# Designed miniproteins, single chains, continued (2): the designs that were tried, part 53

Each design is a single chain, and the fold is of that chain. pLDDT is the mean over its residues in the fold that is shown.

## One batch from the design tools (miniprotein)

Design m5834
Fold by ESMFold2-Fast:
Structure m5834 (fold): chain A 103 residues (1-103)
Amino acid sequence: DRFEEVKELLRSIIPGEASEEAIEEAARALAELMETLNLSIEAAIEALVGVRELLERGLLTPEDDTPELRFVIEVVEKLSEEALRVIEAVREKLLAERRKAAE
C-alpha cells in the first residue's frame, strides 16, 4: 500500500515533529502524486514544494498551464499549512542528507 509506505517513511524522517493527522494528510497527498504522475517520492516532494513556492510568489504564467501542473496545484490547495510544513521539513532533511553524501 503506497499510502502506508509513504506514511512510515515520513514518520522515520521527522519523528515527533508533527501531528499524526498532518503526517497522514502529507502521506496521502504524496502517494496520490506518485501514483497519478508516476513520480518517485523525492520527485513528488520537489514538485509539490516547487509549485507551492511558485504560487506564493505569483510566478506561474499561462504558458506553464499543463494538466500535470493543474493536478499538483489542486493537491497543494487541498493541503493544510501543517501538512505543507511536514513535506517541507522532510525535503530539507533529504537535501541535507544528499549534501553530506556529495562531500
Scores: mean pLDDT 78

Design m5835
Fold by ESMFold2-Fast:
Structure m5835 (fold): chain A 69 residues (1-69)
Amino acid sequence: ASAEQRAAGAAAGEYMRRAASIGATYLGQEPEVEVTVEVSGDTVTVTATAGDLKLTLTLQVSNVLKASA
C-alpha cells in the first residue's frame, strides 16, 4: 500500500539523515544533510548527502511482508 511505502521511506530517510550527519562530523565537515526519498512501486530509495558523504539505501516493501509471515 502507498501509505506503507511512505512510512518506510520516512523512517529510512530519518535513519540515513542521522548516519550522514555523524559521518560528515567525523570528516570535519558541517553536519548539513540533504535527504531525498523516492517511491517507485514497492521500491523505496533513500539518498542522504552531507558534504563529500553520500549514502544510498534501497528497500523493497514486499520483502518485509515475507519476513513477517
Scores: mean pLDDT 67

Design m5836
Fold by ESMFold2-Fast:
Structure m5836 (fold): chain A 78 residues (1-78)
Amino acid sequence: SRQVQVTKKEENGKFYITTFTTFSTPDGHLRTIIVKYEVENGKITLLDVQVVGNAASEEDLEYAKKKGEEYAREVAKE
């Protein structure tokens, strides 16, 4: 299963969007991919991608990056 949590922080006129995408399997292989974007003046910038827990596949990484970008783009429209 997949779960997505999003945190938005404002600092000095910039927004920081952190997306936590957790992947779990019935056998207990849990991993969380943390993607951090900066949003400033309608522009999004990828700052960091971290994996916590078990190893993540390239498909997991691409999914998590896509989710982080989607949330950052929504904030950029505000």
Scores: mean pLDDT 83

Design m5837
Fold by ESMFold2-Fast:
Formats: structure tokens, C-alpha cells, sequence
Structure m5837 (fold): chain A 70 residues (1-70)
């Protein structure tokens, strides 16, 4: 579980930076919020955030969503 957790955070940061054309700063902020959500056990919020990105939401919109949920 912990090994998958760390790998998942790295992959999410790369996805945000590369696939969305977001800056590394935006990717780091999103990864930080996702890490906090994982720490708090809010896995549903993480899943919804991923779905939002797949549906074309901006990284900034997803960051706002996670901040509201945390």
C-alpha cells in the first residue's frame, strides 16, 4: 500500500504537468492536495478529481474542488 501511494503521487504529478500542459508549480500544488486527501482517507475525493481531469477540467479547477473537500 505505501509503495503504491508514493508511486501514485509521482505519476499524478507527471500527468498534470505533461498531459494537461500545466506548470510544475501547479502539478506540485495538486499533488500536495491529493497527498493530504490520502492522509485523511478521502479517497473518493481523489477519484472524483481524476474524473474531473478526464472530462477536461483544468488543474486549477480540480485544485479548488480538493480545497473545498479538505
Amino acid sequence: MLEAYESHLDLLAEIVSKDLGASFETAKRLVRLIAEAIEKGLYDAIEEAGEMLEKGASAEEVIEYLEEKL
Scores: mean pLDDT 73

Design m5838
Fold by ESMFold2-Fast:
Structure m5838 (fold): chain A 50 residues (1-50)
Amino acid sequence: MVDEQIEKAKELFEEKRYDEASRFLTIGPEFIPLFKNAEDLAEEVRKELG
């Protein structure tokens, strides 16, 4: 279920495991280097969620 994947992604994101977190969202790991910091990545996650 989508909710389970989102919760998993949030858990991994909180652990700073961004590559794994992005795999549960539409954000590919290849895009992680394009973000200057965790806040930029968090904004992208928010866009995907809503």
Scores: mean pLDDT 59

Design m5839
Fold by ESMFold2-Fast:
Structure m5839 (fold): chain A 88 residues (1-88)
Amino acid sequence: SIREKIFEKIKEAYKVLFDGRIKLVLSKNPEEQKKIVDETKAKLDELIKEMERLVKQSTDPTVQKAGKEAIEDIKNFIKELEELAKKK
């Protein structure tokens, strides 16, 4: 179902975010950190696009709300990763 697909994409997005954050913390040089952020952001941007499509196809207001809230949370986490990459 569309509901199940949305929740699976949300789980996948949080896993990508967690893995990216761990790699960033373990990274020892700025070039590696930038690569990790860029790769993590690219994967999350694709997942957001898929989630937005599924939310638009859903007729359940509760699922639409949950999906929109998850998308906004993930967008905020992407901004946090970008800010971390700018720190010395």
Scores: mean pLDDT 82

Design m5840
Fold by ESMFold2-Fast:
Structure m5840 (fold): chain A 70 residues (1-70)
Amino acid sequence: SYRQTFYGEAYRAMREEGVDRETALRALNKAARRSEGVDDPEELKQIFLESLLEEGVDEEKAQKVVDAIK
């Protein structure tokens, strides 16, 4: 599913933008739980962006991470 592809790329995108490993894993776990059953690309991006912000990732950095995911 697109959701699996999305989260496969999400960790790499976070690390490339300088999000530390622990924060990246917390954001991934939060987004994965919130997006259960969701496979729409735009909805996944919104949920992931919100998860990054809640884990303390700066808004500009969070947006760059989301924009890097195909």
Scores: mean pLDDT 83

Design m5841
Fold by ESMFold2-Fast:
Structure m5841 (fold): chain A 68 residues (1-68)
Amino acid sequence: TKEEQADQLVFSIQLGPPPTPGELALLDAMQRNPLLSEESKEYLEQRKEQGVDRDSLLRAARELGKLV
């Protein structure tokens, strides 16, 4: 399902350095996607707090946008 694909994309986002303001804005935008499970939204919250890998974030955001 699209929901399963969305979750897989979110969970592909890797741990990295503390997020930049732009990365935080992108994580916030992704959390508003209605396809995301509560677990995926929580994972994005953890990435805001613990750090995020830019390349995996940008790939996931791009692919997630195609599922609209």
Scores: mean pLDDT 86

Design m5842
Fold by ESMFold2-Fast:
Structure m5842 (fold): chain A 100 residues (1-100)
Amino acid sequence: SELEERLEEIEKGLAHAALQLADLLNDPSLAEEMQKRLQEMTKQSLEEQLEELRRWADELRARAEALVAKDPNNKQALSLLRLLDLIEEKLRELERELRE
């Protein structure tokens, strides 16, 4: 369905962002956390999945913003924030439509 495709696009976007952040931080725990989040979401309601995606996006943003705060010229961290902006907008649009 279109809803499932949009949800999957957001999930894949956040997974991609998490992998980029893991590489930037040299922290493989972010990749492990990504796998656990994706697995747990398969057991959750749509509403719970949206809440988890929101929380995950917020956590990834906070870490990316911390990298930019340390080095405002970090092109990789700035690129990651742009990716997160696009994903967060898609998530907001999906949440808005589901409330209508």
Scores: mean pLDDT 84

Design m5843
Fold by ESMFold2-Fast:
Structure m5843 (fold): chain A 65 residues (1-65)
Amino acid sequence: SSSQQAIDTLNTSSDSYRDTDPDLSQLNQQTAQSIQNGDTQQSQQLMPQVVSRETRSVRDRVNQV
């Protein structure tokens, strides 16, 4: 599903930033958890922040979740 793909992408990004940018790592993890929990309001607030900080890895489709 699109939500599972977004969760996987966000968790991968969280892992990649764990040592270099812990705040961005945590933001990605929190966003993934909000999608997994079905918290649409929280995921919609967090996703633009993730997108703005990860310009190189952004997929247009990640905003669908």
Scores: mean pLDDT 73

Design m5844
Fold by ESMFold2-Fast:
Structure m5844 (fold): chain A 62 residues (1-62)
Amino acid sequence: TAYDLLTGKIGGGAVIGAVADQIEAEFKAGKSLEDILANTTLPYATPSDIKEGYDILKAKYG
């Protein structure tokens, strides 16, 4: 899929890292995953990338 091309099947680490930085402030502001998904328009970020970034932040801080 287009998601596989944007994230890279073998890890997507660079995309996840960039997404995590941008959504970390939203997560720390107390926004839900659904709010972040609705309000986020990051270049090269898919809903899957945003979910992965959110899950990383939640595992680290919550």
Scores: mean pLDDT 61

Design m5845
Fold by ESMFold2-Fast:
Structure m5845 (fold): chain A 72 residues (1-72)
Amino acid sequence: SEEELREKIKEILEKYGLPTDEDVVEDILNVLKANEGNLEALKEALKEYLKRLNVPEEKIDEIVKELVSLVE
């Protein structure tokens, strides 16, 4: 469900010390939905979004992998 997905997104964000605001969770949820069925596009969109949140480059790949796992 979308509610379970939102909870999992929040847990990942909290794990990495990122903002857990509803807007951030909603943005990530929308990125996951917009790139449904295209894992490469999803990975690139998540990477771009995390860069805008000032996530260090070294952590981006790990966070992207965890977020992608939510829709596998």
Scores: mean pLDDT 84

Design m5846
Fold by ESMFold2-Fast:
Structure m5846 (fold): chain A 95 residues (1-95)
Amino acid sequence: SLAAEYQAEVDAYFAVLEAKARAALAELGLLDAATQEAFDAAFAATRARALAKPATEENILTVKALLYLEQGKYEEAAALAEKLGKLDVAAEIRA
């Protein structure tokens, strides 16, 4: 199901973003309960807006490319950008 695939990619992408934000704040000694609650609320709201978009193959590949970028998988992200017809974006990722 495209809807299930889209939700899985969105969930994976936001999990990586949340983990990175927490790790960065913890490293700086800024991770307290209030800061974490505010970030959790902001991520939940943004994730809900992402999930409101149609579960198309283009949207699935777009979220997957963003996930690869966050994971440092630049060549995989660039290949998906090319598949989406975004050749300028792919060239920038490979630069």
Scores: mean pLDDT 85

Design m5847
Fold by ESMFold2-Fast:
Structure m5847 (fold): chain A 62 residues (1-62)
Amino acid sequence: SEVTAFVNVLAREVGLELGLSQADQQVVADGVLKHYYDSGGALSKGEIARLVVLIARDLADR
């Protein structure tokens, strides 16, 4: 889907910038997609991008 592709690209780009492994990049993508579907698809692209950054930073700070 368009949203899955968008999330995967952002998780890879942000994850690479923060030094996350490919496995951790996938955890970010999966977490964002879960929140998106739990919201009934109500998140905008801007809200999705913000969520990618927040989850990726949380993982990087562990």
Scores: mean pLDDT 86

Design m5848
Fold by ESMFold2-Fast:
Structure m5848 (fold): chain A 59 residues (1-59)
Amino acid sequence: MLPTAQEVVDALAAIPDPTLEDVRALLPDLSETQEAAVRRALEEGDKETLLKLVATLVP
């Protein structure tokens, strides 16, 4: 029922320029702290860091 960490990472990896909205679509229940971390990774422009971070946020 819930997507695996690998499925979420693969979905985001397929998006050339992922946005916060793309991450929230895959992880709708992000806390304020988790959303801030995602926003920081997006601002840094490091897709690898974003994908690694998102993998840790999957339930």
Scores: mean pLDDT 77

Design m5849
Fold by ESMFold2-Fast:
Structure m5849 (fold): chain A 80 residues (1-80)
Amino acid sequence: TVEDIVEADLQLVEELVDEYLKAHPDLPKEEILKLIEEEKKRLLEGVERMAKKRKLSEEEKQKLLDLVEERMAELEKKAL
């Protein structure tokens, strides 16, 4: 399902960010925020593309966008 694809992409981003931060423990806060913002943008653009291609309703698309926003905000709090 589209939800399964979005969840898999979120898990991959969370794992990659966690591994990157462990490899770079002295990374400045501004660089961490930039990394997370760039990954969030890619995920949101991915949701928009899938919604268009699979003809999701606006409500279904918004639910997925909200999921990405929520998970990325939690990742930011954990990383900072």
Scores: mean pLDDT 85

Design m5850
Fold by ESMFold2-Fast:
Structure m5850 (fold): chain A 72 residues (1-72)
Amino acid sequence: SQLQQQVKRIVSDSLDESGGDLERATQLAVQRVQQLSDEQGLSQQQKDQLVQYAVQVTRDSYAATAAAQAAG
């Protein structure tokens, strides 16, 4: 969905801005996804699901980036 693509973009930007700090990246991604959910008029259930998705994508993307750096 377009929302999932927007979340992935938010996560990527949050990771870049956090300079390798997973905790900060997660906080930024969650905050931005909550703002997006409010702007889109999503229900609380949809907002909670999107936040959970953002947390998971942040962790997965961080792990993938760390693995790529270790391989280089």
Scores: mean pLDDT 82

Design m5851
Fold by ESMFold2-Fast:
Structure m5851 (fold): chain A 77 residues (1-77)
Amino acid sequence: IHNAVYSKLRTIGRHSFMDLEKTELLSEASEAINNGDYDKAIEYLEKLRELLEKDPTSTDKAIEAVDTLIDLARQAK
C-alpha cells in the first residue's frame, strides 16, 4: 500500500500544475496516510480533487490518481 500511495501522489504532481495550496494538501494527505488517519487523508484528497477540477492545467490522469487514493484510503479503514 505504501508504494502504491506514493506512486499515485507522484502521478498527481506530474499531471497537474502544483501551486503552494495543492502541494500543501498533497503533503497533508500523504502524512495522514502515513499516520493511518485515513478519514483525514480523504478530506485533504477531496479538497485537492476540487482544486484539480477547477484547474484547466490538470489532466484526467491527475483526477483519476486522486480518486484511486481516496478509494485506497476507504478500503484501508
Scores: mean pLDDT 77

Design m5852
Fold by ESMFold2-Fast:
Structure m5852 (fold): chain A 100 residues (1-100)
Amino acid sequence: MFLSDEEFLALIENALKVEGPLDEEGQKEVELLFRKARLRRAVDDYLAGRISPEEFRRLATEELGLSQSVVDAILNARTEEERLAALREAMEELEKRIYE
């Protein structure tokens, strides 16, 4: 799920308003939403020139655990369609890492 900075903050605030502990599945869902939002922010920062391709690669591989092939697909995308396809693969990889 792609989120704006305001939607990301609202997601954090909503997660913090949960009364009582989340079950294990709910905790995984929140973690997945955080990682998807963080990926979207990193892509937006890269496209806006706020971070370098090298910094985006570092964030995506080291912090989010995405493969180099998926990161390369995002960085080398020349059309919006190619970028959306690469982002879908990245989202699926994030889901696999949390639910495996």
Scores: mean pLDDT 74

Design m5853
Fold by ESMFold2-Fast:
Structure m5853 (fold): chain A 60 residues (1-60)
Amino acid sequence: KLYEAVQLLPRSGEGSLELRPGDRVEILEEVNEEYLLVRNLTTGEEGLIGKNALVYLREI
């Protein structure tokens, strides 16, 4: 499913992903109950985001 970041999500540590407003994001996998593996299609980076960060994303 394809999403757009509507707010800045700063990089929180190793393996985590930074999202800037307007970045296009694809969710690749649910890693566990707390984290998603995602790809930032705008930057080409892959990494983890917390599921609580879904509030920073809009489905497109």
Scores: mean pLDDT 80

Design m5854
Fold by ESMFold2-Fast:
Structure m5854 (fold): chain A 76 residues (1-76)
Amino acid sequence: SASLEAEIEAVQKELEAGANLQAATEALKRRIDAIRELLEMSQGMKLSPEQQAQIEALKRVLKREEELLRRLEALG
C-alpha cells in the first residue's frame, strides 16, 4: 500500500541521515514480522484480484526489507 511504501521510504531517509540505527533496526524487524504474519494468514483465505495484487506487492516489500535488515546487521 501507499502508506507502507511511505513508511519504508521514511525509514531509509532516517538511516541515510545517520539516525539511531538501533531504533530503526528494531522497527524494521517488527514490520518484517507483521508482514510475514499477514502473508501466512492470507494463504488460508479466498482473496479478490485486488487483494492478491496487494499480497504480491507485500512479498516484494518483504524481500526488500529483509535485504535492508541484513545490511543493517552487517554494519553492527
Scores: mean pLDDT 78

Design m5855
Fold by ESMFold2-Fast:
Structure m5855 (fold): chain A 100 residues (1-100)
Amino acid sequence: MISEKIKELEKWAAENPDASLDELLEKYLEMLKEVLKDESLEEKQKIVAKLTILVIEGVLEGKPLEELLEEIKKLLEEAGAEEEVKKAALEGARSIWEEI
């Protein structure tokens, strides 16, 4: 499902080459919210979609990194993720934020 939405977003981006990063992120956010309406989604797919939504909304809103990391941590704790997975996700999010 998420892979299909990424391909759909890539197609939209190719058809709209002048679109801003914010417009691309807003389009992806819409697609991910539609994915979450599908009750047949596997739990891991729901968690990945929710995590991606948090990151995109954080970037679009200009949320401080520390606030975004706390929201990610809360989502992963509620999902029952193991400590090593939480650590890797938080380090990954921080690395991506530092490149933006």
Scores: mean pLDDT 72

Design m5856
Fold by ESMFold2-Fast:
Structure m5856 (fold): chain A 62 residues (1-62)
Amino acid sequence: AGVDLFALSGRGQSRTYARDALARGRPEEGLERIRQLGRKHDGVTTHEHERVAEELRREAAE
């Protein structure tokens, strides 16, 4: 039950990083950035950032 508004907004940021990385053709940079964001929040959004990172990896592999 430790979700605050700032942590929730981090979800949009991870998706923005994913979109940018795909557009630049550099998914690995996007993945690293998303993982750093998850660690920075050290909490509730960590699993969401990992999920977005996996989605980015799958899309980049195609």
Scores: mean pLDDT 59

Design m5857
Fold by ESMFold2-Fast:
Structure m5857 (fold): chain A 71 residues (1-71)
Amino acid sequence: SAEELRERIAEVEREIERVLEEIAEIEKLYQEGKISEKEANEKIAKLRKELGALMSERAALERELARLEAA
């Protein structure tokens, strides 16, 4: 249903916000000299991959919702 898709979109959006917050925290730790450039880059690369997957999932769900609402 459209409502179930909206709920899943909201869940994915919360997951995106979490990943973005984690990236910001790692960038802050690097700027404060608490972690190495290598560690920061490795952690951010992993989080950016996760972010890309979540953004793709959101886009797919939004397309499914649009198709249901256009019917």
Scores: mean pLDDT 88

Design m5858
Fold by ESMFold2-Fast:
Structure m5858 (fold): chain A 125 residues (1-125)
Amino acid sequence: MLQEVADALEALAARVPDEAIRNLLLGLAATLYAFPDNPLIQRMVAAAVARDLRGVFEVVREAYKKGINILPLFGIGVAILLLRGVPAEEIRKALEELIEELKLDKELAEELFKILDDLEAAVAA
């Protein structure tokens, strides 16, 4: 499952003309290849493949509470959800709720929205 998802992200990157978005997708794929036994990554991929928006955000919430960098986990979850046909607007609403709940600072919130916007553009192309 993780390898198939990583391969799908590399395939998406190959068709994206924007270098920054391509590098984001390649970085997410590399994370999946490097850490196949990571429990949070496994749970994130399982939830996202199942189109379980709530489960994806539960993994992000748990990682944040443990002091883990949430940006790669969020990117992996969002990329898979978008590829599986979950609307970007539903993901954006869930992200807004997460930011409010965890009281995330403005800079981190802006980075999370940028990842969502970049991945939405990649999948829509």
Scores: mean pLDDT 88

Design m5859
Fold by ESMFold2-Fast:
Structure m5859 (fold): chain A 96 residues (1-96)
Amino acid sequence: KPKTKEEIIKEAEKVLKEAQEVRDRLLAHSTDPEAQRLARRLQVAIDELKYLIKQLKETTDPIEQILLMMKIHFLVKETRQLIEEARRLLAEVEAA
């Protein structure tokens, strides 16, 4: 069964919160250039995801809703990969 607009928004908002928490942890490691680079990549994903969620909430066009839901679905997958990469880096840096 395809996910509803409300389910897509809920999943995207959860991923957005996780991305923001991980970004803030990376930014705390100010002397690590890889942590700072990854925080910047997460910031781009965070900004794009916020924009798409807002558009999806505001649109009344069924075709635009489908296109935005697809865009959010792929961006959520990309953002989850960045979060996983960040968590691995944090585990290494915080264990040192």
Scores: mean pLDDT 86

Design m5860
Fold by ESMFold2-Fast:
Structure m5860 (fold): chain A 64 residues (1-64)
Amino acid sequence: AGKRVQVEIIGDNPIVSTNGTVYHKGDVVEAEVLAVLDDGEIVLRFLEDGGLAILAPEDVKLTL
């Protein structure tokens, strides 16, 4: 289990979860942080569909 956060999409490109939900700039959704990779990319599980995404840190704002 990861840390629960709110994720605001701030990048211009849509984010697609592995379960097919698409998130757009301005969307605020609940997710779990599963990992932060060596290049700063963030591995999230979205709570809405249970899907995973790997996000660039510049494309998202995380709130606890």
Scores: mean pLDDT 82

Design m5861
Fold by ESMFold2-Fast:
Structure m5861 (fold): chain A 71 residues (1-71)
Amino acid sequence: SSLEQALAYLRRIAARALEAGVLTEEQVQASLERLEAIAEETGVGPSQEALEKARQDEERIEELEREEELE
């Protein structure tokens, strides 16, 4: 439920960040592997730090999209 939803959100942001060029394929792969390892070991969702990073990536993607739209 909550764990699955948080992981789905982070995967979505990571995929979008890769497509927007905010993150490299290597960074996305490493991040997803870390999230799966945490979920498997603890049974708990991603850390607040991971969620904050995803939010920062989302804001950066939106900023890039907005700059393109202004043209």
Scores: mean pLDDT 71

Design m5862
Fold by ESMFold2-Fast:
Structure m5862 (fold): chain A 70 residues (1-70)
Amino acid sequence: MESIERAAEEMLSTLSEEMRALLRTLSTEAQLVALYLSQTDLSEEQKREELLKHVSEETADRILELLARE
């Protein structure tokens, strides 16, 4: 059964160490949102807008930069 918690745990294992380290500094809610967005085919602009609801602009830009690596 795929839940958000399971997906977050799985995605953490597939993300780069740099992304994983960044996400660990964030709240659980922000981590789940970032991991959820990493699975979507949304544009960078749409992902940035969603991230800005939960994290600062600096953090959102860092997450997007690391996601663009993939």
Scores: mean pLDDT 71

Design m5863
Fold by ESMFold2-Fast:
Parts: sequence; structure tokens; C-alpha cells
Structure m5863 (fold): chain A 80 residues (1-80)
Amino acid sequence: SHMDEKRRELVLERFRELLSKVFSPEAVERIVEVLREMLERMEKAKTVEEKREIREEAQRRLREIAEEAGVELPEELLFL
């Protein structure tokens, strides 16, 4: 729904603010895009197993971005 989309964007903006002091603007945008895709896929997922796979895929992509940026992935991103 439109309300779910607005809530998702607010959450993503909060992450953008928190990450911007640690990561470059480019890396922040890539992380936010991964999180947005994850949240959208989670909304469409029908089973707990599908949701787990979506989270694991997002975590892998986040680790790759952190490695490219030369920064350790924050624990907060491991809980998503």
C-alpha cells in the first residue's frame, strides 16, 4: 500500500543519515538500494523460508559494498 511505501522510505532515509558519516555518498546509495529491494521482496514473500533467502542475499550484497568501500559492515545491517 502507499502507507507501507511511505514507511519504507522513512526507514531508508534514517539509515541513509546514520550511514553517511561512515560510508561515502556512493556507498550509502548502494546500501539503501539493497535495503529497498530487500524490503520490497519481503512484502511479496509468502513463506518464512523465502524471507530468509531474501535477507541472506541482501546481507551478501551489503558485505560486498562494505568490502569495496574499505569499511566493516555495521552490526545493525546484520539484523535486517
Scores: mean pLDDT 79

Design m5864
Fold by ESMFold2-Fast:
Structure m5864 (fold): chain A 88 residues (1-88)
Amino acid sequence: DAVRKMAEALRLLAEAGRRLAAGEISEEEAILLAGRAAVLLAEALGHRLPEPRSVEEALEVARRAEAILAANAERAKALTEKALELLA
């Protein structure tokens, strides 16, 4: 389900942000979690990206996911709205 993948991605991003702000994880760990979220965002839009194993890979995956989001902006917006309802 595309909506559930989007919700999982948003949940991971929120969790990474919270834990980083609380000093529970390093910036490196937060970037890796963001990279995992980027994979899920791309999958929600029908694209497959490799699972990142390093900070460099996570940043590359995030850049590729940003391009996919930009190319699919209308669908990404609709899925994000539905996912935020699921997370509320």
Scores: mean pLDDT 84

Design m5865
Fold by ESMFold2-Fast:
Structure m5865 (fold): chain A 77 residues (1-77)
Amino acid sequence: MEEEERKKKLQEEIRELRRKAMVYRASGGVYFLSSSVSRVFGSPEEAKKVEERSEKLRKEYLELAREYEEKAKELEE
């Protein structure tokens, strides 16, 4: 009984880690869109700053998503 409950909790942890990875990936996408909008309406200097910031944040969120996916895989194996 306790072993089965432990397995269920492990599966919940894996699902939660994968869910977090998905959320971080989606967050990266939002920052990409923000950069695109700035290029249309902002000055070239402002557009470059927004683009650099958005790209950095996108990379950070994609890296976090990868970390959570790897953790989920390690727990699943």
Scores: mean pLDDT 69

Design m5866
Fold by ESMFold2-Fast:
Structure m5866 (fold): chain A 94 residues (1-94)
Amino acid sequence: MSIEQVVLEAYVLSLEALSQSEAEAERLWARADGRIAAALKAETDPAVRALLEEFRARLDALRQRWRAGELSPEEAAAGIAALVTETGRRLRAV
């Protein structure tokens, strides 16, 4: 699986989580994080690993803010989309 595909799959799973029940949302977030973690374990390029670690941390921060009620679903979706777009641009520059 390409790194770009991992980022896109994490995006889709994270967006789906915003419209689901709490239990299903947690399962979707766990699947997204698990895919990023697996990609990190397989990746040998330190620049790509650093970008994936930052992506993982920022996605988790958005999840925590959404769970705390600090973000509406629309604000969380916008934040996730912006993060995915930025990460994709930075990956293409490596």
Scores: mean pLDDT 86

Design m5867
Fold by ESMFold2-Fast:
Structure m5867 (fold): chain A 70 residues (1-70)
Amino acid sequence: ELEEQRRQQIQQLLTQAASRLQEAKTDEERQQIRDETLQQLRQLGASEEELRRVQQVLDTHLQGLDLVRS
């Protein structure tokens, strides 16, 4: 139902965002991907708690990429 569909969409967005972040060559692109993903989640009606959790996951990915770049 709606909750299951939303969860699947959130998971797909996270998976695609992670893939795009790995392919991104610049910090600007990575930040844009993060912002776009959060915007899309907000459009899907994600709660503030869900958005915070997603932000943490995306931030972890961004930090990991920065460490590898260094």
Scores: mean pLDDT 71

Design m5868
Fold by ESMFold2-Fast:
Structure m5868 (fold): chain A 88 residues (1-88)
Amino acid sequence: TPSELARVADLLDEASARVQKAKTVEEVQAIAEEMAQRIRAESTDQRLLAQVDKTLQNVKAAKTVMEAQIIVESMAVLVRALRVADER
């Protein structure tokens, strides 16, 4: 729902801000895992949860801080775009 997407977008924006301050890939992975758990607790949208799980898998496979940061930011951008589309 639009309200649920707004909450998930806010959670991803918080995660994006935190990962920009991270110094190691392990820190980004920890932030991403925490965010995935919070989204799973707040959302019942199976398609959204599947996308979150795929994003978390990609973050865990990342070899550099920059790569992991880009993956999290891409997910945040995607959710913001879905939220805007629902408001049209």
Scores: mean pLDDT 79

Design m5869
Fold by ESMFold2-Fast:
Structure m5869 (fold): chain A 78 residues (1-78)
Amino acid sequence: MRARLEEAVARALEALRRVEEEVVPTLPAEDQARALAAIEAARAAIREAGALEDAEAALQAILEAAAALQAELARLLG
């Protein structure tokens, strides 16, 4: 289970990097700072979750961080 958590963390961080490189530059300049802040908050939460001993709790925290980021990006786009 731990190896799957490490893989999930790595994939989540890579997904954030792609959003930062591919999506953020397409946003209006005033929204870029907010998007970057939301991505950084999600990145921090994912790294903290990856340090947890309980793999299920860690995966749940990663999903919650991803959902929060998705909601914020949707707000900026809509």
Scores: mean pLDDT 77

